# Designed miniproteins, single chains, continued (5), part 67

Each design is a single chain, and the fold is of that chain. pLDDT is the mean over its residues in the fold that is shown.

## One batch from the design tools (miniprotein)

Design m18461
Fold by ESMFold2-Fast:
Structure m18461 (fold): chain A 58 residues (1-58)
Amino acid sequence: LSPAQEAEIWLALAQMALAVGDYETAQKALAQAEALAAHASPGTLAALAALKAELAAA
């Protein structure tokens, strides 16, 4: 499993957690994805930034 794929998995988990209102799990999963950001694709980075902004606004 590559670091880029791992970042995508954490991002997907964060998005799913947010969708069901589990903000604690969403924040933890987002933090894990951010830790792998250096290895993430530009598309994953854009999605991660958008999710971070959404969580900050909630």
Scores: mean pLDDT 81

Design m18462
Fold by ESMFold2-Fast:
Structure m18462 (fold): chain A 64 residues (1-64)
Amino acid sequence: MVLELLKEAGRAFREGDFEKAAELLEKALQIDPNSLFAKHAAEELRKVAEDEKIKERLEEALKK
C-alpha cells in the first residue's frame, strides 16, 4: 500500500503535479507515520514547492 502511494507520488512530482504528490505523501504518512522514505520525500517536495498551501500541508503531515 505505502510503496504504491510513494510510486504514484514520485510520478506526480515528475509530471509537475506537486499538489497531487503532496496528497499522496500525506496518505502514505497516515498509513505509516514512521516511513523514512515518505518523510524524506515530503521534505524534498516542501523545498521545491512554491505554493504555501502545499508547504503547510506537508509540514502538518510531518508533525505526526
Scores: mean pLDDT 75

Design m18463
Fold by ESMFold2-Fast:
Structure m18463 (fold): chain A 83 residues (1-83)
Amino acid sequence: PAPEQVTLSPVRADLEDGQALGLTSAADGTVTLSDPETGEVVATTQASTPVAGTGFVVVRDGRLEGVVSDGERTARVTGTVLR
């Protein structure tokens, strides 16, 4: 089963408050954040707990908040944005 919460390593990207990003996570803990309209990779980071799944994050006040799902379980995702 997926963990209840996953923390991302800090992401260095010029992101705006309210911006939504697609999240793809691999079983090795690698996380890819992408533009949901274009599919272009915006940033790559690491998850505190490896989860193979997909989800999304939203930028809020210099933080990333969202979810990731492996298809059966959903975990909360949190992180920080560095400019």
Scores: mean pLDDT 79

Design m18464
Fold by ESMFold2-Fast:
Structure m18464 (fold): chain A 63 residues (1-63)
Amino acid sequence: TDALIAQARQLAVQAAKAAQQGDLDKAMELLQQAADLLRQAGQTESADTLETEGSIVLKELAA
């Protein structure tokens, strides 16, 4: 469980970096993978927040 949460956080950081580089498609893919890992870890609220709020942040970073 802790390993899944740590991996999800790493993927979320990679998503932000991809968005900053203008690769929104990769950023959204990494964000979805992070959210899926959080759900597997039982962190459904965090996963939902990451998908909704995180997608907005990634789009702003890529703009």
Scores: mean pLDDT 83

Design m18465
Fold by ESMFold2-Fast:
Structure m18465 (fold): chain A 66 residues (1-66)
Amino acid sequence: MEKENFIKATVKAYVEMLKTSPKESIITGVAVLSLRDPELAEQVLEAISKVDPELAKEARKAIEAL
């Protein structure tokens, strides 16, 4: 239960950041998240790709560079 709620809250937070935060901050945040929880990072990337597919591609490249 808590894990599912945490995943939903994290995905929602990153999608809201797309409206107010610089792209570089979002890319860095997702890359750091992928080091701690790659499954959660993939769910965040999937949500971002539905709103901004180019940003999602840049974030995936950042993760691959880790």
Scores: mean pLDDT 78

Design m18466
Fold by ESMFold2-Fast:
Structure m18466 (fold): chain A 71 residues (1-71)
Amino acid sequence: MEPSEETKELGTEALKALEAGDKEKAIELLEKTGELVEEEVLKMLSDPKEQEEAREKTEKILKEEIELIRK
């Protein structure tokens, strides 16, 4: 699954904010990126069980990335 252009743009902005040392901005942009990824994955999946699994995986990855930034 390839992320949408909007998701890619937000991800790029998050990386730029992180490189600039703006951890708060980077976290905010990552949270928005995660929300868009979750929405796109849910639209691609027709099975409710697969949708729930995808949601859990996206949330886990996002939390781990935020923790790394906060260190």
Scores: mean pLDDT 73

Design m18467
Fold by ESMFold2-Fast:
Structure m18467 (fold): chain A 92 residues (1-92)
Amino acid sequence: VGEKLSEAFKLLYEKKYEKAIELLKEVLEKVKDDEAARGAVYYYLGRAYFYQKKYEEAIEYLEKAYELFKKNGFDEKAEETKKELEKVKKEL
């Protein structure tokens, strides 16, 4: 799982967003029982869709990340995610 996350981050850096999304979705299936890890994966899925200019999908995943971060008491990550949501909504 960690190795696939590192590969997904490298793909995001290389602007290979479609492949990064594919790997992040694979990681998401492996971390279904870990809400903190799921929140992080949803956050990066939202960012990847934002870079592809798929703003509706970006909002969906960032909202899922925000809810999981809030539910688990990761208030700083939740605020960071909220700021990203506002940025994406401004592009619509």
Scores: mean pLDDT 83

Design m18468
Fold by ESMFold2-Fast:
Structure m18468 (fold): chain A 65 residues (1-65)
Amino acid sequence: SAGEKNKEGAEKAAKEGNGVGAAASGYEAFLMGTGSRELALKAIEAANAGDAEKAGEYAVKAAEA
């Protein structure tokens, strides 16, 4: 499913240290109705701040919700 793919994408990007890619996957999960808006926005905020680790953590949680 699209939600499952977004979760997998966020997990993969997080493991690779790609905070921006992880945040994008978390945001897509929110847009498709399978993810948390609040957590997706936190992932984007962390990515913009240059905190790839926090961006990955929030993105995976956003896609899982």
Scores: mean pLDDT 75

Design m18469
Fold by ESMFold2-Fast:
Structure m18469 (fold): chain A 67 residues (1-67)
Amino acid sequence: SLSREEALQQAKAVILLLTTDKSLREIAEEAGLSVGTVSRMRRELERLSEEEREQALAHARGVLEQA
């Protein structure tokens, strides 16, 4: 199961991948994830439709909005 900390880190990475042109290294550093994890996430997001990417972004924002 994904921990809350891992979920928050992945949510940050999703937002950065979908809203910025930052490198995998920069996103990994900012999200607190490995470059390998961010690379896999980028590949998965690239397979999504525009609608699915919007849903992923909305979900990620919701995760970060939790107090």
Scores: mean pLDDT 85

Design m18470
Fold by ESMFold2-Fast:
Structure m18470 (fold): chain A 61 residues (1-61)
Amino acid sequence: MIPIALQLYPEQREELYAQFEEAKELFKQGNYEEALKLLESLPVGDPETAELKREALEKLA
């Protein structure tokens, strides 16, 4: 059995990381709502993405 994450091509993984970097930049700029939307659109859950989502939610609360 191959997990979905392992089925992604390297280029697709780079796109996901690029989206995560964009979300980090939005978060840095104080655009927490837009950063959260971008993070929620990421198909692969990982601890770094989950942590940034939690921080964005905390800032919006």
Scores: mean pLDDT 69

Design m18471
Fold by ESMFold2-Fast:
Structure m18471 (fold): chain A 86 residues (1-86)
Amino acid sequence: NPEELRKKREEESKKLAESLLNELKSKLNDKEQALSIRELIGVRRGILNGDVEGEVQRVLNMSPEEQAKLAEEEGYPQEAIDLIKL
């Protein structure tokens, strides 16, 4: 069921981003945290699509608005979306 797979992916996006940001927020500045989230989005898409390097590059080449929209669509937490928009 595509909708169940999408919801599972959204829940996983929230957990992974929250875990990553909790590890990074004491070590990295906002721009570095934002880059890590962009890379996470690209890696997760690449694993699903079979092209990790291509999806990472695609996400990094998006505008901040496009990156934020993609993060919202994939269920990333508001903290991650706000960092991308900076």
Scores: mean pLDDT 82

Design m18472
Fold by ESMFold2-Fast:
Parts: structure tokens; C-alpha cells; sequence
Structure m18472 (fold): chain A 92 residues (1-92)
């Protein structure tokens, strides 16, 4: 498997996860929505670089790391919303 194939596959999984989350939670914070847009841009850039044969192991690693940071930002906002929901369901 080439570095480009590995990067595309990993970033695609992260993007699919983010897309599913956003479809279920349309009222996400602007920061979470921006992180999703940036993740989508990273995925498209990864595909373009792979097609051009410009995606070596180091560039692939950088793109994966960047994508993981964006996915983590979305997940962090999700964790905060789960805590809020839990607080409203606990009887006082």
C-alpha cells in the first residue's frame, strides 16, 4: 500500500465519521462546523496530491496528523454536548 493510499483511507474514515455526526447534529457550534470544512479540504488535498504522485510518507503523515486534529476538535465539541444532555436527564 502506498503512503497516499494509506493517507486517503484513514482521512476518508475520519471524514465519514464527521459527516455522520454533522447529519445527526445540525446545530453544531461554528467552530465544529469550520473543523469539518477544514477536514473535507484536507481529504480533497490528499486525493489531489496522491493523483499527482506528490504524496510521500512524510507528507502523508502530516496530512493524517492534520486530519486527526480536526476530527478531535469535532469530537471535543461532541463531548461537551453529551455532558450537557446528561445533566438535563439526571433527576435532582
Amino acid sequence: MTPGEVAEAIIQVLLDMAEEYIKKHPNLTPKAKEAYKELKEIYERTKELKEKGELDEEKARELIDEAQRKAAAIAGYQAGKVEEALATLVPV
Scores: mean pLDDT 71

Design m18473
Fold by ESMFold2-Fast:
Structure m18473 (fold): chain A 62 residues (1-62)
Amino acid sequence: DNHEKLLKLIGRILSLIGELYDLEQKLKTASGEEKKELEKKIKELKEEIKKLKEEMKNLPEP
């Protein structure tokens, strides 16, 4: 059912947004190599969220 798939995608996106918020908070106090690693993880997480949003938009209507 497309509704169940949509709800699972929404749940995953919300979970990743929460992770993104936590990483951005850590980034505020990070320096040097730790800062670079956090910036890399944040970029990867933003890209994953974008892909999931695209997948959600491409689901057929119920």
Scores: mean pLDDT 81

Design m18474
Fold by ESMFold2-Fast:
Structure m18474 (fold): chain A 55 residues (1-55)
Amino acid sequence: SAEEARELVRRLLERGLLSPEQAAELLSFIDQAARDPSLRPSLEVLTRFLRGLLE
């Protein structure tokens, strides 16, 4: 979900695994995907990728 993806970006930023600029770009995409159902598969792929970075 968009909310899960935003939380993952926040945690990665807090751990220094993302720059503020990278976090801003990802959050922009997540906000776009939350409003556009055609982007749901891309959002799911991104969310899985971000989860992997925290493991």
Scores: mean pLDDT 83

Design m18475
Fold by ESMFold2-Fast:
Structure m18475 (fold): chain A 55 residues (1-55)
Amino acid sequence: SSTKERIRELILRVAEITLQELLDLVQGKLDEAELARRQAEIARLDAEIQALIAS
């Protein structure tokens, strides 16, 4: 279904952000403002995933 495909897309986006954050951490490139923005985006994506699963 389109809902399952949307959930898959959101999960992959969370994975992409997390992997990029880990890469930046290893390279010493993370700043606190960028980290906060990424954490906020992951929280938003998680909320959307949970809402779609609950529907």
Scores: mean pLDDT 84

Design m18476
Fold by ESMFold2-Fast:
Structure m18476 (fold): chain A 83 residues (1-83)
Amino acid sequence: YEKVLKELEEKLKEIEKKIKEAEKSNVEEAIEKYKEAIKEAEEIIKKMLEEGIGDESMFETLKKLKEIIEEAEEKIKELKEKL
């Protein structure tokens, strides 16, 4: 269980790093990076739901992943207006 949480935290950091790189990129590259971050977050959520969410820490991680997806989707929408 503790190892699963550590893996999830590491994946969250990777997603956050991609979001920061997206902020430094041009509009088209930023959209692609946000889409990749969303896809990775959705895959993690899917695996968490398939394996079962056992406690509060897992629920908090799931909530953070959903928030990241929502924020990235809003950023993509804003960036598409500039294209």
Scores: mean pLDDT 75

Design m18477
Fold by ESMFold2-Fast:
Structure m18477 (fold): chain A 70 residues (1-70)
Amino acid sequence: MATVERFIELLEQRALTEDPESRELLHKVIEEMRKTKSASEAWDLVVRWSLELPTRVANVAAQSLREALA
């Protein structure tokens, strides 16, 4: 879906500007997002990862998803 593709592109762009640790975590998020079929599933995945990921990386993923939905 176009929204999920846009979200992945935003995450890839953001990963280029983040520190190496955050970049590795964002790439793992991107791989899991490629498995989702909708923006809703991608959002649920971001919320679930907020418990596992450092706050900084979780916030980046959440912001990118909100931008993709706009």
Scores: mean pLDDT 74

Design m18478
Fold by ESMFold2-Fast:
Structure m18478 (fold): chain A 71 residues (1-71)
Amino acid sequence: GSKEEAQKLLDLGKKYFEEGLKKFLEGDNKSAIEYLNKSIKLAEEAAKKDPSLEELAKQLVEASQRLIKKA
């Protein structure tokens, strides 16, 4: 995929992380986990399309996994 496509996937992953965090703070752990898992998948796909995004994707995956473990 193009570099632009990879960036869009990472940006969408960040939005899903923000929504997951919002649900977590509201006490909706089930919805939080669903959004955070979507964030992880999008970050991983972004890194596959553009390896230069690997470190940013890794940070998003690790942040999402930490919230899932607390939920």
Scores: mean pLDDT 88

Design m18479
Fold by ESMFold2-Fast:
Structure m18479 (fold): chain A 100 residues (1-100)
Amino acid sequence: SDQDIRILTANMYRDMMDQVLDDLRDSIPPDVQQQARDEMDRIVDDVRRGNISMDQFYTRYQDVRNRIKGTLSSSDRQRFDGRMSQMQQDITDRIQQMRS
């Protein structure tokens, strides 16, 4: 169902964020890492409960992403953006295939 796909999408974005935070753990302040994880958990819970739309999910996800980017050097920001964009594309492609 569309609801099941939305919940799956939100969980995939949280898992993606956790992976990138782990990959860049030495480049991101520990408090920022924890705040990002906590906020992603809240966003996913809000999607699961039907408290927010997917548009609202993407807005809050982008806010988390922008906060992390603000703490990074230019080279780490490039790696972060490249990794996130590739993983986001992979998620989008998988969701599109599930809807087909």
Scores: mean pLDDT 85

Design m18480
Fold by ESMFold2-Fast:
Structure m18480 (fold): chain A 57 residues (1-57)
Amino acid sequence: TAAEIVKKIVEETDVSEEEARKMVANAAKALNLPGDLNAKIPKEVADELIKTFKEKS
C-alpha cells in the first residue's frame, strides 16, 4: 500500500512523513494511481518510488 511505501521512505531516507506522503501521492497521481494511503500500489511502482526517493534524498 501507499502507506507502506511512505513508511519505507521515511526509514530509508530520514525525510519527514509529511514530505514522503506528498511525494508518494504526487508520483501515484502522475501514474494515474490513487493517492490514497490505503490504495494498493503495484510492487514495481513501489520499488521505483522507494529507489528514486532514496537516491534523491
Scores: mean pLDDT 69

Design m18481
Fold by ESMFold2-Fast:
Structure m18481 (fold): chain A 60 residues (1-60)
Amino acid sequence: SKEELAREATRLGLEGARLALEGNVEEGLELVEEALRLAREAGAEVGAKAVEEGLEYFKK
């Protein structure tokens, strides 16, 4: 369900942020990207797109 996708997206996003804060930036970014994918499936396309565009600043 969309509720389950949104809940999982939130969980992965928070875990990704925690890993990045601890210095595991690559692993953290992978989890955030998966969270964005699930958020889009849950219908949060505009928000997910904005975050994804923001991530491009420090990916390179």
Scores: mean pLDDT 74

Design m18482
Fold by ESMFold2-Fast:
Structure m18482 (fold): chain A 70 residues (1-70)
Amino acid sequence: MIVSVDELERAVVRLYLEGKITPEQANAIGRMVRELGSDEVDADELLERMLEEGKITEEQARALRELLSE
């Protein structure tokens, strides 16, 4: 799923405001997106990598994926 960096950042902020992710997790996602150097990212690839690195939970990844599918 290809999404814009802005849409991904908005989804992350929304989950943070809902208490579903921490500020540290939001910062980690933002850093990974900036390192990719693109206006668009494959959200599925990004979320899978973050799950493998233990930076987010499977439940948090599902919540982000659901918001990005709107």
Scores: mean pLDDT 78

Design m18483
Fold by ESMFold2-Fast:
Structure m18483 (fold): chain A 62 residues (1-62)
Amino acid sequence: ALEAAEAAASKLPGEGGRLALAGVEAFRAGDTAEAHRLLALGGLVSGRYDAAEEAMRALSQV
């Protein structure tokens, strides 16, 4: 599940991808609110809402 979330986050280009991966790391650290915030920002910055939603969905299965 975490690996699936990282794979989905890696589909976001540039700064959006960095934000999304930071979101996955926040989730791993137990900060689910920060994880959702960073994944949403990654989708907004990159325009890749589909990949950001895929990553959030993968985290919900952990």
Scores: mean pLDDT 78

Design m18484
Fold by ESMFold2-Fast:
Structure m18484 (fold): chain A 73 residues (1-73)
Amino acid sequence: AEPVVKEAPGGKFFGPDTTREEVLKEVLRIILLHEGKPALPDDASLAELRAALSPAGQAAAATAEQGLAAVEA
C-alpha cells in the first residue's frame, strides 16, 4: 500500500492536534508541488508560502483559507 500521508511535503500526519495554520501550510506546500515549484522549509511562514505561489496558486490558497474559516464559523 502506498502511504498518501508520506507523499505530502514534509511527510506531515494530520491528527486531532493539527492546527488550522498547519493544515493550511501543508495545502500551500501541495499547491507549490503541483505548480512544479520547490517546497519551502517547514519553518516558512504562510506569507512566504503564498509569495512563492503563482497567481493561480494564490487564488487556490485563498479558497482553502476561506474553506477552513467557514468550518470554524
Scores: mean pLDDT 64

Design m18485
Fold by ESMFold2-Fast:
Structure m18485 (fold): chain A 95 residues (1-95)
Amino acid sequence: MTEEDWEEALKKLPEAIEEIRTKSDWPEEEKEFRVKLMKASLYLVLKRPELGELETIEELLKALEELLKENPDDEELKEAVEVIKEGIKEIEKKA
Protein backbone atom coordinates (compact mmCIF):
# COMPACT_ATOMS: atom_id res chain seq x y z
CA MET A 1 0.00 0.00 0.00
CA THR A 2 1.41 3.41 -0.93
CA GLU A 3 1.33 6.51 1.30
CA GLU A 4 -0.97 8.19 -1.23
CA ASP A 5 -3.41 5.26 -0.95
CA TRP A 6 -3.61 5.74 2.81
CA GLU A 7 -3.97 9.53 2.52
CA GLU A 8 -6.90 8.98 0.13
CA ALA A 9 -8.39 6.43 2.56
CA LEU A 10 -8.05 8.91 5.45
CA LYS A 11 -9.77 11.63 3.37
CA LYS A 12 -12.64 9.23 2.57
CA LEU A 13 -12.84 7.72 6.07
CA PRO A 14 -16.05 9.64 7.04
CA GLU A 15 -17.77 8.38 3.85
CA ALA A 16 -16.61 4.79 4.49
CA ILE A 17 -17.89 4.96 8.09
CA GLU A 18 -21.28 6.27 6.93
CA GLU A 19 -21.52 3.46 4.33
CA ILE A 20 -20.86 0.84 7.03
CA ARG A 21 -23.46 2.45 9.35
CA THR A 22 -26.10 2.39 6.57
CA LYS A 23 -25.75 -1.39 5.94
CA SER A 24 -29.24 -2.63 6.89
CA ASP A 25 -28.26 -6.33 6.80
CA TRP A 26 -25.43 -5.97 9.37
CA PRO A 27 -25.92 -6.08 13.18
CA GLU A 28 -25.10 -2.83 15.02
CA GLU A 29 -22.33 -4.58 16.97
CA GLU A 30 -20.66 -5.67 13.70
CA LYS A 31 -20.96 -2.15 12.26
CA GLU A 32 -19.26 -0.58 15.31
CA PHE A 33 -16.52 -3.22 15.27
CA ARG A 34 -15.83 -2.69 11.54
CA VAL A 35 -15.65 1.09 12.06
CA LYS A 36 -13.18 0.62 14.94
CA LEU A 37 -11.12 -1.87 12.93
CA MET A 38 -10.98 0.50 9.94
CA LYS A 39 -9.85 3.45 12.09
CA ALA A 40 -7.26 1.33 13.93
CA SER A 41 -5.85 -0.16 10.70
CA LEU A 42 -5.50 3.27 9.08
CA TYR A 43 -3.87 4.73 12.21
CA LEU A 44 -1.32 1.89 12.44
CA VAL A 45 -0.34 2.02 8.74
CA LEU A 46 0.05 5.83 8.89
CA LYS A 47 2.52 5.36 11.79
CA ARG A 48 4.27 2.33 10.20
CA PRO A 49 3.59 2.14 6.41
CA GLU A 50 5.43 -1.21 6.20
CA LEU A 51 2.52 -2.85 8.09
CA GLY A 52 0.44 -2.51 4.91
CA GLU A 53 3.00 -4.62 3.01
CA LEU A 54 2.97 -7.62 5.38
CA GLU A 55 1.75 -10.82 3.70
CA THR A 56 0.91 -13.03 6.71
CA ILE A 57 -1.06 -12.67 9.93
CA GLU A 58 1.98 -14.01 11.84
CA GLU A 59 4.23 -11.23 10.45
CA LEU A 60 1.56 -8.64 11.31
CA LEU A 61 1.26 -9.90 14.91
CA LYS A 62 5.06 -9.78 15.36
CA ALA A 63 5.18 -6.22 14.00
CA LEU A 64 2.35 -5.12 16.32
CA GLU A 65 4.11 -6.61 19.38
CA GLU A 66 7.31 -4.78 18.40
CA LEU A 67 5.40 -1.47 18.05
CA LEU A 68 3.96 -1.90 21.56
CA LYS A 69 7.48 -2.55 22.93
CA GLU A 70 8.79 0.62 21.24
CA ASN A 71 5.83 2.77 22.40
CA PRO A 72 4.65 1.40 25.79
CA ASP A 73 3.08 4.73 26.90
CA ASP A 74 1.14 5.37 23.67
CA GLU A 75 -2.45 4.65 24.76
CA GLU A 76 -3.87 5.35 21.27
CA LEU A 77 -1.44 2.85 19.70
CA LYS A 78 -2.26 0.27 22.40
CA GLU A 79 -6.00 0.64 21.70
CA ALA A 80 -5.48 0.39 17.91
CA VAL A 81 -3.30 -2.74 18.28
CA GLU A 82 -5.89 -4.29 20.63
CA VAL A 83 -8.66 -3.78 18.03
CA ILE A 84 -6.48 -5.31 15.26
CA LYS A 85 -5.66 -8.34 17.47
CA GLU A 86 -9.39 -8.80 18.14
CA GLY A 87 -10.05 -8.72 14.39
CA ILE A 88 -7.34 -11.33 13.74
CA LYS A 89 -8.76 -13.53 16.53
CA GLU A 90 -12.22 -13.38 14.94
CA ILE A 91 -10.80 -14.37 11.52
CA GLU A 92 -8.92 -17.32 13.09
CA LYS A 93 -12.14 -18.47 14.82
CA LYS A 94 -13.81 -18.76 11.39
CA ALA A 95 -10.91 -20.75 9.91
Scores: mean pLDDT 67

Design m18486
Fold by ESMFold2-Fast:
Structure m18486 (fold): chain A 81 residues (1-81)
Amino acid sequence: APEPTPEELREHALLMLRILLQWAKENKAPQEIIELIEEAIEAVERGDYERAIELLEEILKLNPELNQKGIEELIEVIRRA
C-alpha cells in the first residue's frame, strides 16, 4: 500500500477525533474530557500537533478506560503527520 501523506494523516486524525468526541458525549464522559477532546480538534486544525498529543495524553491519564486503544491510535496518527 502507498505510504499515507501528511495531509491524509491529518484528515484521518480529525475524523478519529470527531468520532471520539461523539462517543464521549453519548457515553456522558466528564465535561473536562469533552473539553480536552474539543481543544485537541482545534489544535490539529491549526497544525499544532504537539499540543494535540499533549491533550490526548492528558485524557489517557485522567480516564485511561475511555476508549484507550482509540486514543493511543490517534496519538500515533498525529505523531506521523
Scores: mean pLDDT 79

Design m18487
Fold by ESMFold2-Fast:
Structure m18487 (fold): chain A 58 residues (1-58)
Amino acid sequence: MELYRALEDFVGQNELHLSFRKGDVLEVLEVVGDHWLVARSLRTGETGFVRRSHVERL
C-alpha cells in the first residue's frame, strides 16, 4: 500500500476531485500523468483525483 500525507486542506470543485484535510493519510491507487494521482482517503473512504503537489510520500 502506497501512503501519502496531505500537505494542505483541499475542497474538491467537482465529484472527480478528492477533498482532504492537512495531515490526512491517502492511499495512492494510480498515477495519472506527471501531475495527478487517484487516491483514497483513509479518513473518509472517498476516492478521487489529487494533485501531486498537494501531497508528500510517507
Scores: mean pLDDT 83

Design m18488
Fold by ESMFold2-Fast:
Structure m18488 (fold): chain A 61 residues (1-61)
Amino acid sequence: SSELEKFIEELRKKIEELREEARKLLEEEPEGEKALEAEILEGVAALLEGMVAWAERLLKK
């Protein structure tokens, strides 16, 4: 459905935004608070990737 496709697109966009922010944080401070924030953002991105995989399975049916 069009709505499910838009949901997947928004999730993918959010994943890319989170990973870009995490990369910038690690570049600025590879240790300490910003490195921990980057790790958290990568963790959230991984969870959202699981949601994308789930939603893509629904699109194939």
Scores: mean pLDDT 85

Design m18489
Fold by ESMFold2-Fast:
Structure m18489 (fold): chain A 57 residues (1-57)
Amino acid sequence: SSEELKKEIAEKKAKEEGLSEEQKEKLYKGVEQLDPSLAKELLEEQIEGLVEAIKKT
């Protein structure tokens, strides 16, 4: 499902970026708000943007 895809991308990115548990929680909440009908490439781009925003806070 699109929701499962969003979660998989987010979990993979969180692991690759070495996010803390607190940062992972923020990322997952942000990802839940993304449109699940978005193409995989656009979902990956949006999730990368969320990771960058979280790392800057």
Scores: mean pLDDT 78

Design m18490
Fold by ESMFold2-Fast:
Structure m18490 (fold): chain A 88 residues (1-88)
Amino acid sequence: SMAKEKAEELLKKADELIKEAILALNKGDTKKAIELLEKALKLLEEANKLYPSKEIEAKILETKAIIYALKGDYEKALELHEKAREIR
């Protein structure tokens, strides 16, 4: 279906942004990493609305967890990480 194909394109773009975020973190650019992860999160949420799956839902939760951890909210990050683990 066109919805599935569009969701797959969004997932690929989100994965590319997450990889760029990891590279930014390796360079010490936490602000850029957060911006890239927030962009990836929007694409993952769009993909999940278009073609829902447990894998996409888990990726959304993991991406949110990383963002919260980078912002210093470790309790919320752990909560989201555990929820993602339960879905997978």
Scores: mean pLDDT 90

Design m18491
Fold by ESMFold2-Fast:
Structure m18491 (fold): chain A 65 residues (1-65)
Amino acid sequence: TLAEKIGELTKTDPVKAGQLIGELAKSLGLSDEEAQELAIEALNEAKGDKAEAAKLFVEKALKLK
């Protein structure tokens, strides 16, 4: 899935993963505020694991739309 690919990319190329996450949020029409709130929620659920947080962010963002 896209979430799995972004999670893996976060481990190998975190800069590119961040760019793709930002592009996804913009494509889904999320405001900067909405994206930040979702990112904080994902990071809390992932217990600070950045790769897992990135995966959860993508899954949550896609579920909202």
Scores: mean pLDDT 78

Design m18492
Fold by ESMFold2-Fast:
Structure m18492 (fold): chain A 101 residues (1-101)
Amino acid sequence: RRVISLEEARERLAKAVGLLAALGRGLITPEQALAALSLSDEELERWLAALDPRAAAAYREAKRVIKRLNDDEEIRLISLALADAARRGASEEELRKIAEK
């Protein structure tokens, strides 16, 4: 598979997290989420806003949170903590606290 830059990885992660948030809230379908993966960031925001403004807002918030991470180590640690908590069946509040770190 292709090696990607840290900046490209951050954009990919932000897109994935935003789409998962919208999907988890029932704002988009799995088929719509898969279609969105092929869109540019600007096209994705406009497309989500056309489907549901709340989905666009969730995407923008997730993207803003990811862009506040200083390096790949922070992204990796947060991702591992979230994956571990989810596997343990952690509450929504526990997951939110981990993401806010």
Scores: mean pLDDT 65

Design m18493
Fold by ESMFold2-Fast:
Structure m18493 (fold): chain A 56 residues (1-56)
Amino acid sequence: SAMEQEKAKILKGATSYLTSLGKPEAVKEAEKAINEAKTVEEADKAARRIVVQALS
């Protein structure tokens, strides 16, 4: 429950930011990667990687 709540916050933050950048493919990638993450740390690392790639 606590893990799912933290993953949901990471998802909302990442997808909101990527949406503001006009990157719908990155939004889908973030949703998939964060949902498949087994830990909050894994979800956070995935979100950061996808955001960095979207900015490059």
Scores: mean pLDDT 84

Design m18494
Fold by ESMFold2-Fast:
Structure m18494 (fold): chain A 61 residues (1-61)
Amino acid sequence: SLRGTATVVKDFTAQSPDELTIKKGDILEVTEALPDGRLRVTSVKTGKTGLVPLSHVVVES
């Protein structure tokens, strides 16, 4: 992604196949912000992609 980076501030466990499980301290590459308060991201650590709630991350410029 070229849209920016986000740092995980709360653990989140995926509840559907389109969501991504993330841990506090993980670095995510943000590809898209959805109007429903979720982000499409790629985990830098695992290379996996999915949706995560905006409430669980801090988005960087």
Scores: mean pLDDT 81

Design m18495
Fold by ESMFold2-Fast:
Structure m18495 (fold): chain A 58 residues (1-58)
Amino acid sequence: MRRVYSREELDRIRKALVAAQPLTDEKIRRIAETLGVPVSVVRREARRLEAEGKITIL
């Protein structure tokens, strides 16, 4: 995956996070590995979704 993430790529990450909740650091790392995305990007999207009340991070 390129450093420039499309809206579709970010949406894919967000859907994976919603499906995997409740989120642990292990699940976040697994999503990053599966999608070929840095853990920092996945964690940022997870925190954004948590702030929106859409997921729970443990």
Scores: mean pLDDT 77

Design m18496
Fold by ESMFold2-Fast:
Structure m18496 (fold): chain A 68 residues (1-68)
Amino acid sequence: MGEELVAELKPLAERAYHEGDEEARRRVLALQEAVARAAEEVRRRGLNEDTPESREEALRLLEEHLRA
């Protein structure tokens, strides 16, 4: 559930941690929270998150949450 999407953000999270940038760190945390919400929305819709189509829908929902 959205964990594959979070894995794409993992290099950014590790970079922010190593660089000690508090602002970058907060942005990465906000992105991870948005991904978690999008994944939950995908799950509510009954979509299978393991398919490429489900991942595309999750990314679309993620963009909506980030724009809100």
Scores: mean pLDDT 64

Design m18497
Fold by ESMFold2-Fast:
Structure m18497 (fold): chain A 57 residues (1-57)
Amino acid sequence: SLTPFEQGRLDAIEGILKTSDEKSQKAIIEELKRDMPTLSPEAQARVEKIIEEIKKK
């Protein structure tokens, strides 16, 4: 399971992505993809879900 620290960080990233313009969203998603291999499997799954929700727009 995600730690409270990981959950808080991912919630903040999700909020930023949902309120950002398309250019900022693309830049943030690229950085998240680069960082993905350093995250726990649970954190990776959460990041993938966030990216999917943003792309549904």
Scores: mean pLDDT 78

Design m18498
Fold by ESMFold2-Fast:
Structure m18498 (fold): chain A 87 residues (1-87)
Amino acid sequence: AKEYLEVAKKAKELIGAVDTAAVGDFVVTGDEKQAEEAIRLAMPYLSEAERAQLEALRASGYGLANLAVQAIGILLAKARAAEAAAA
């Protein structure tokens, strides 16, 4: 639903200063607090399976900024699925 898109937008704005497109898969230490807040905003909208996916990525060495990008991606995918179901 639209709520997934709005949360993804807020989360992306929080990590926008990190410029995740420019840093690729790297975590920028100075922006960890913003990335953590982005993940916190996304968590209530994630299923148990989606949270397990993020925990697996954390265990594999993903930093907070990259985890925030993954959480945003999940929310955007959920928004797309909700729009497709509504059409």
Scores: mean pLDDT 67

Design m18499
Fold by ESMFold2-Fast:
Structure m18499 (fold): chain A 55 residues (1-55)
Amino acid sequence: MSTEEKIERLEKAIEELKSVLSDEEVIAFLQHELSNETDPEVKAFLEKEIEKLKA
């Protein structure tokens, strides 16, 4: 899966999760994904999404 495909998949997952889970639960999911990610562009995307939810 390319970087772009990974980000698109994560965007879809985040939107679905945000509709059924609390912000804290979505942040926990994103932190878990970030800990297992090695692609710096995907890591930057995940960090930015976590920051948005913490605001």
Scores: mean pLDDT 81

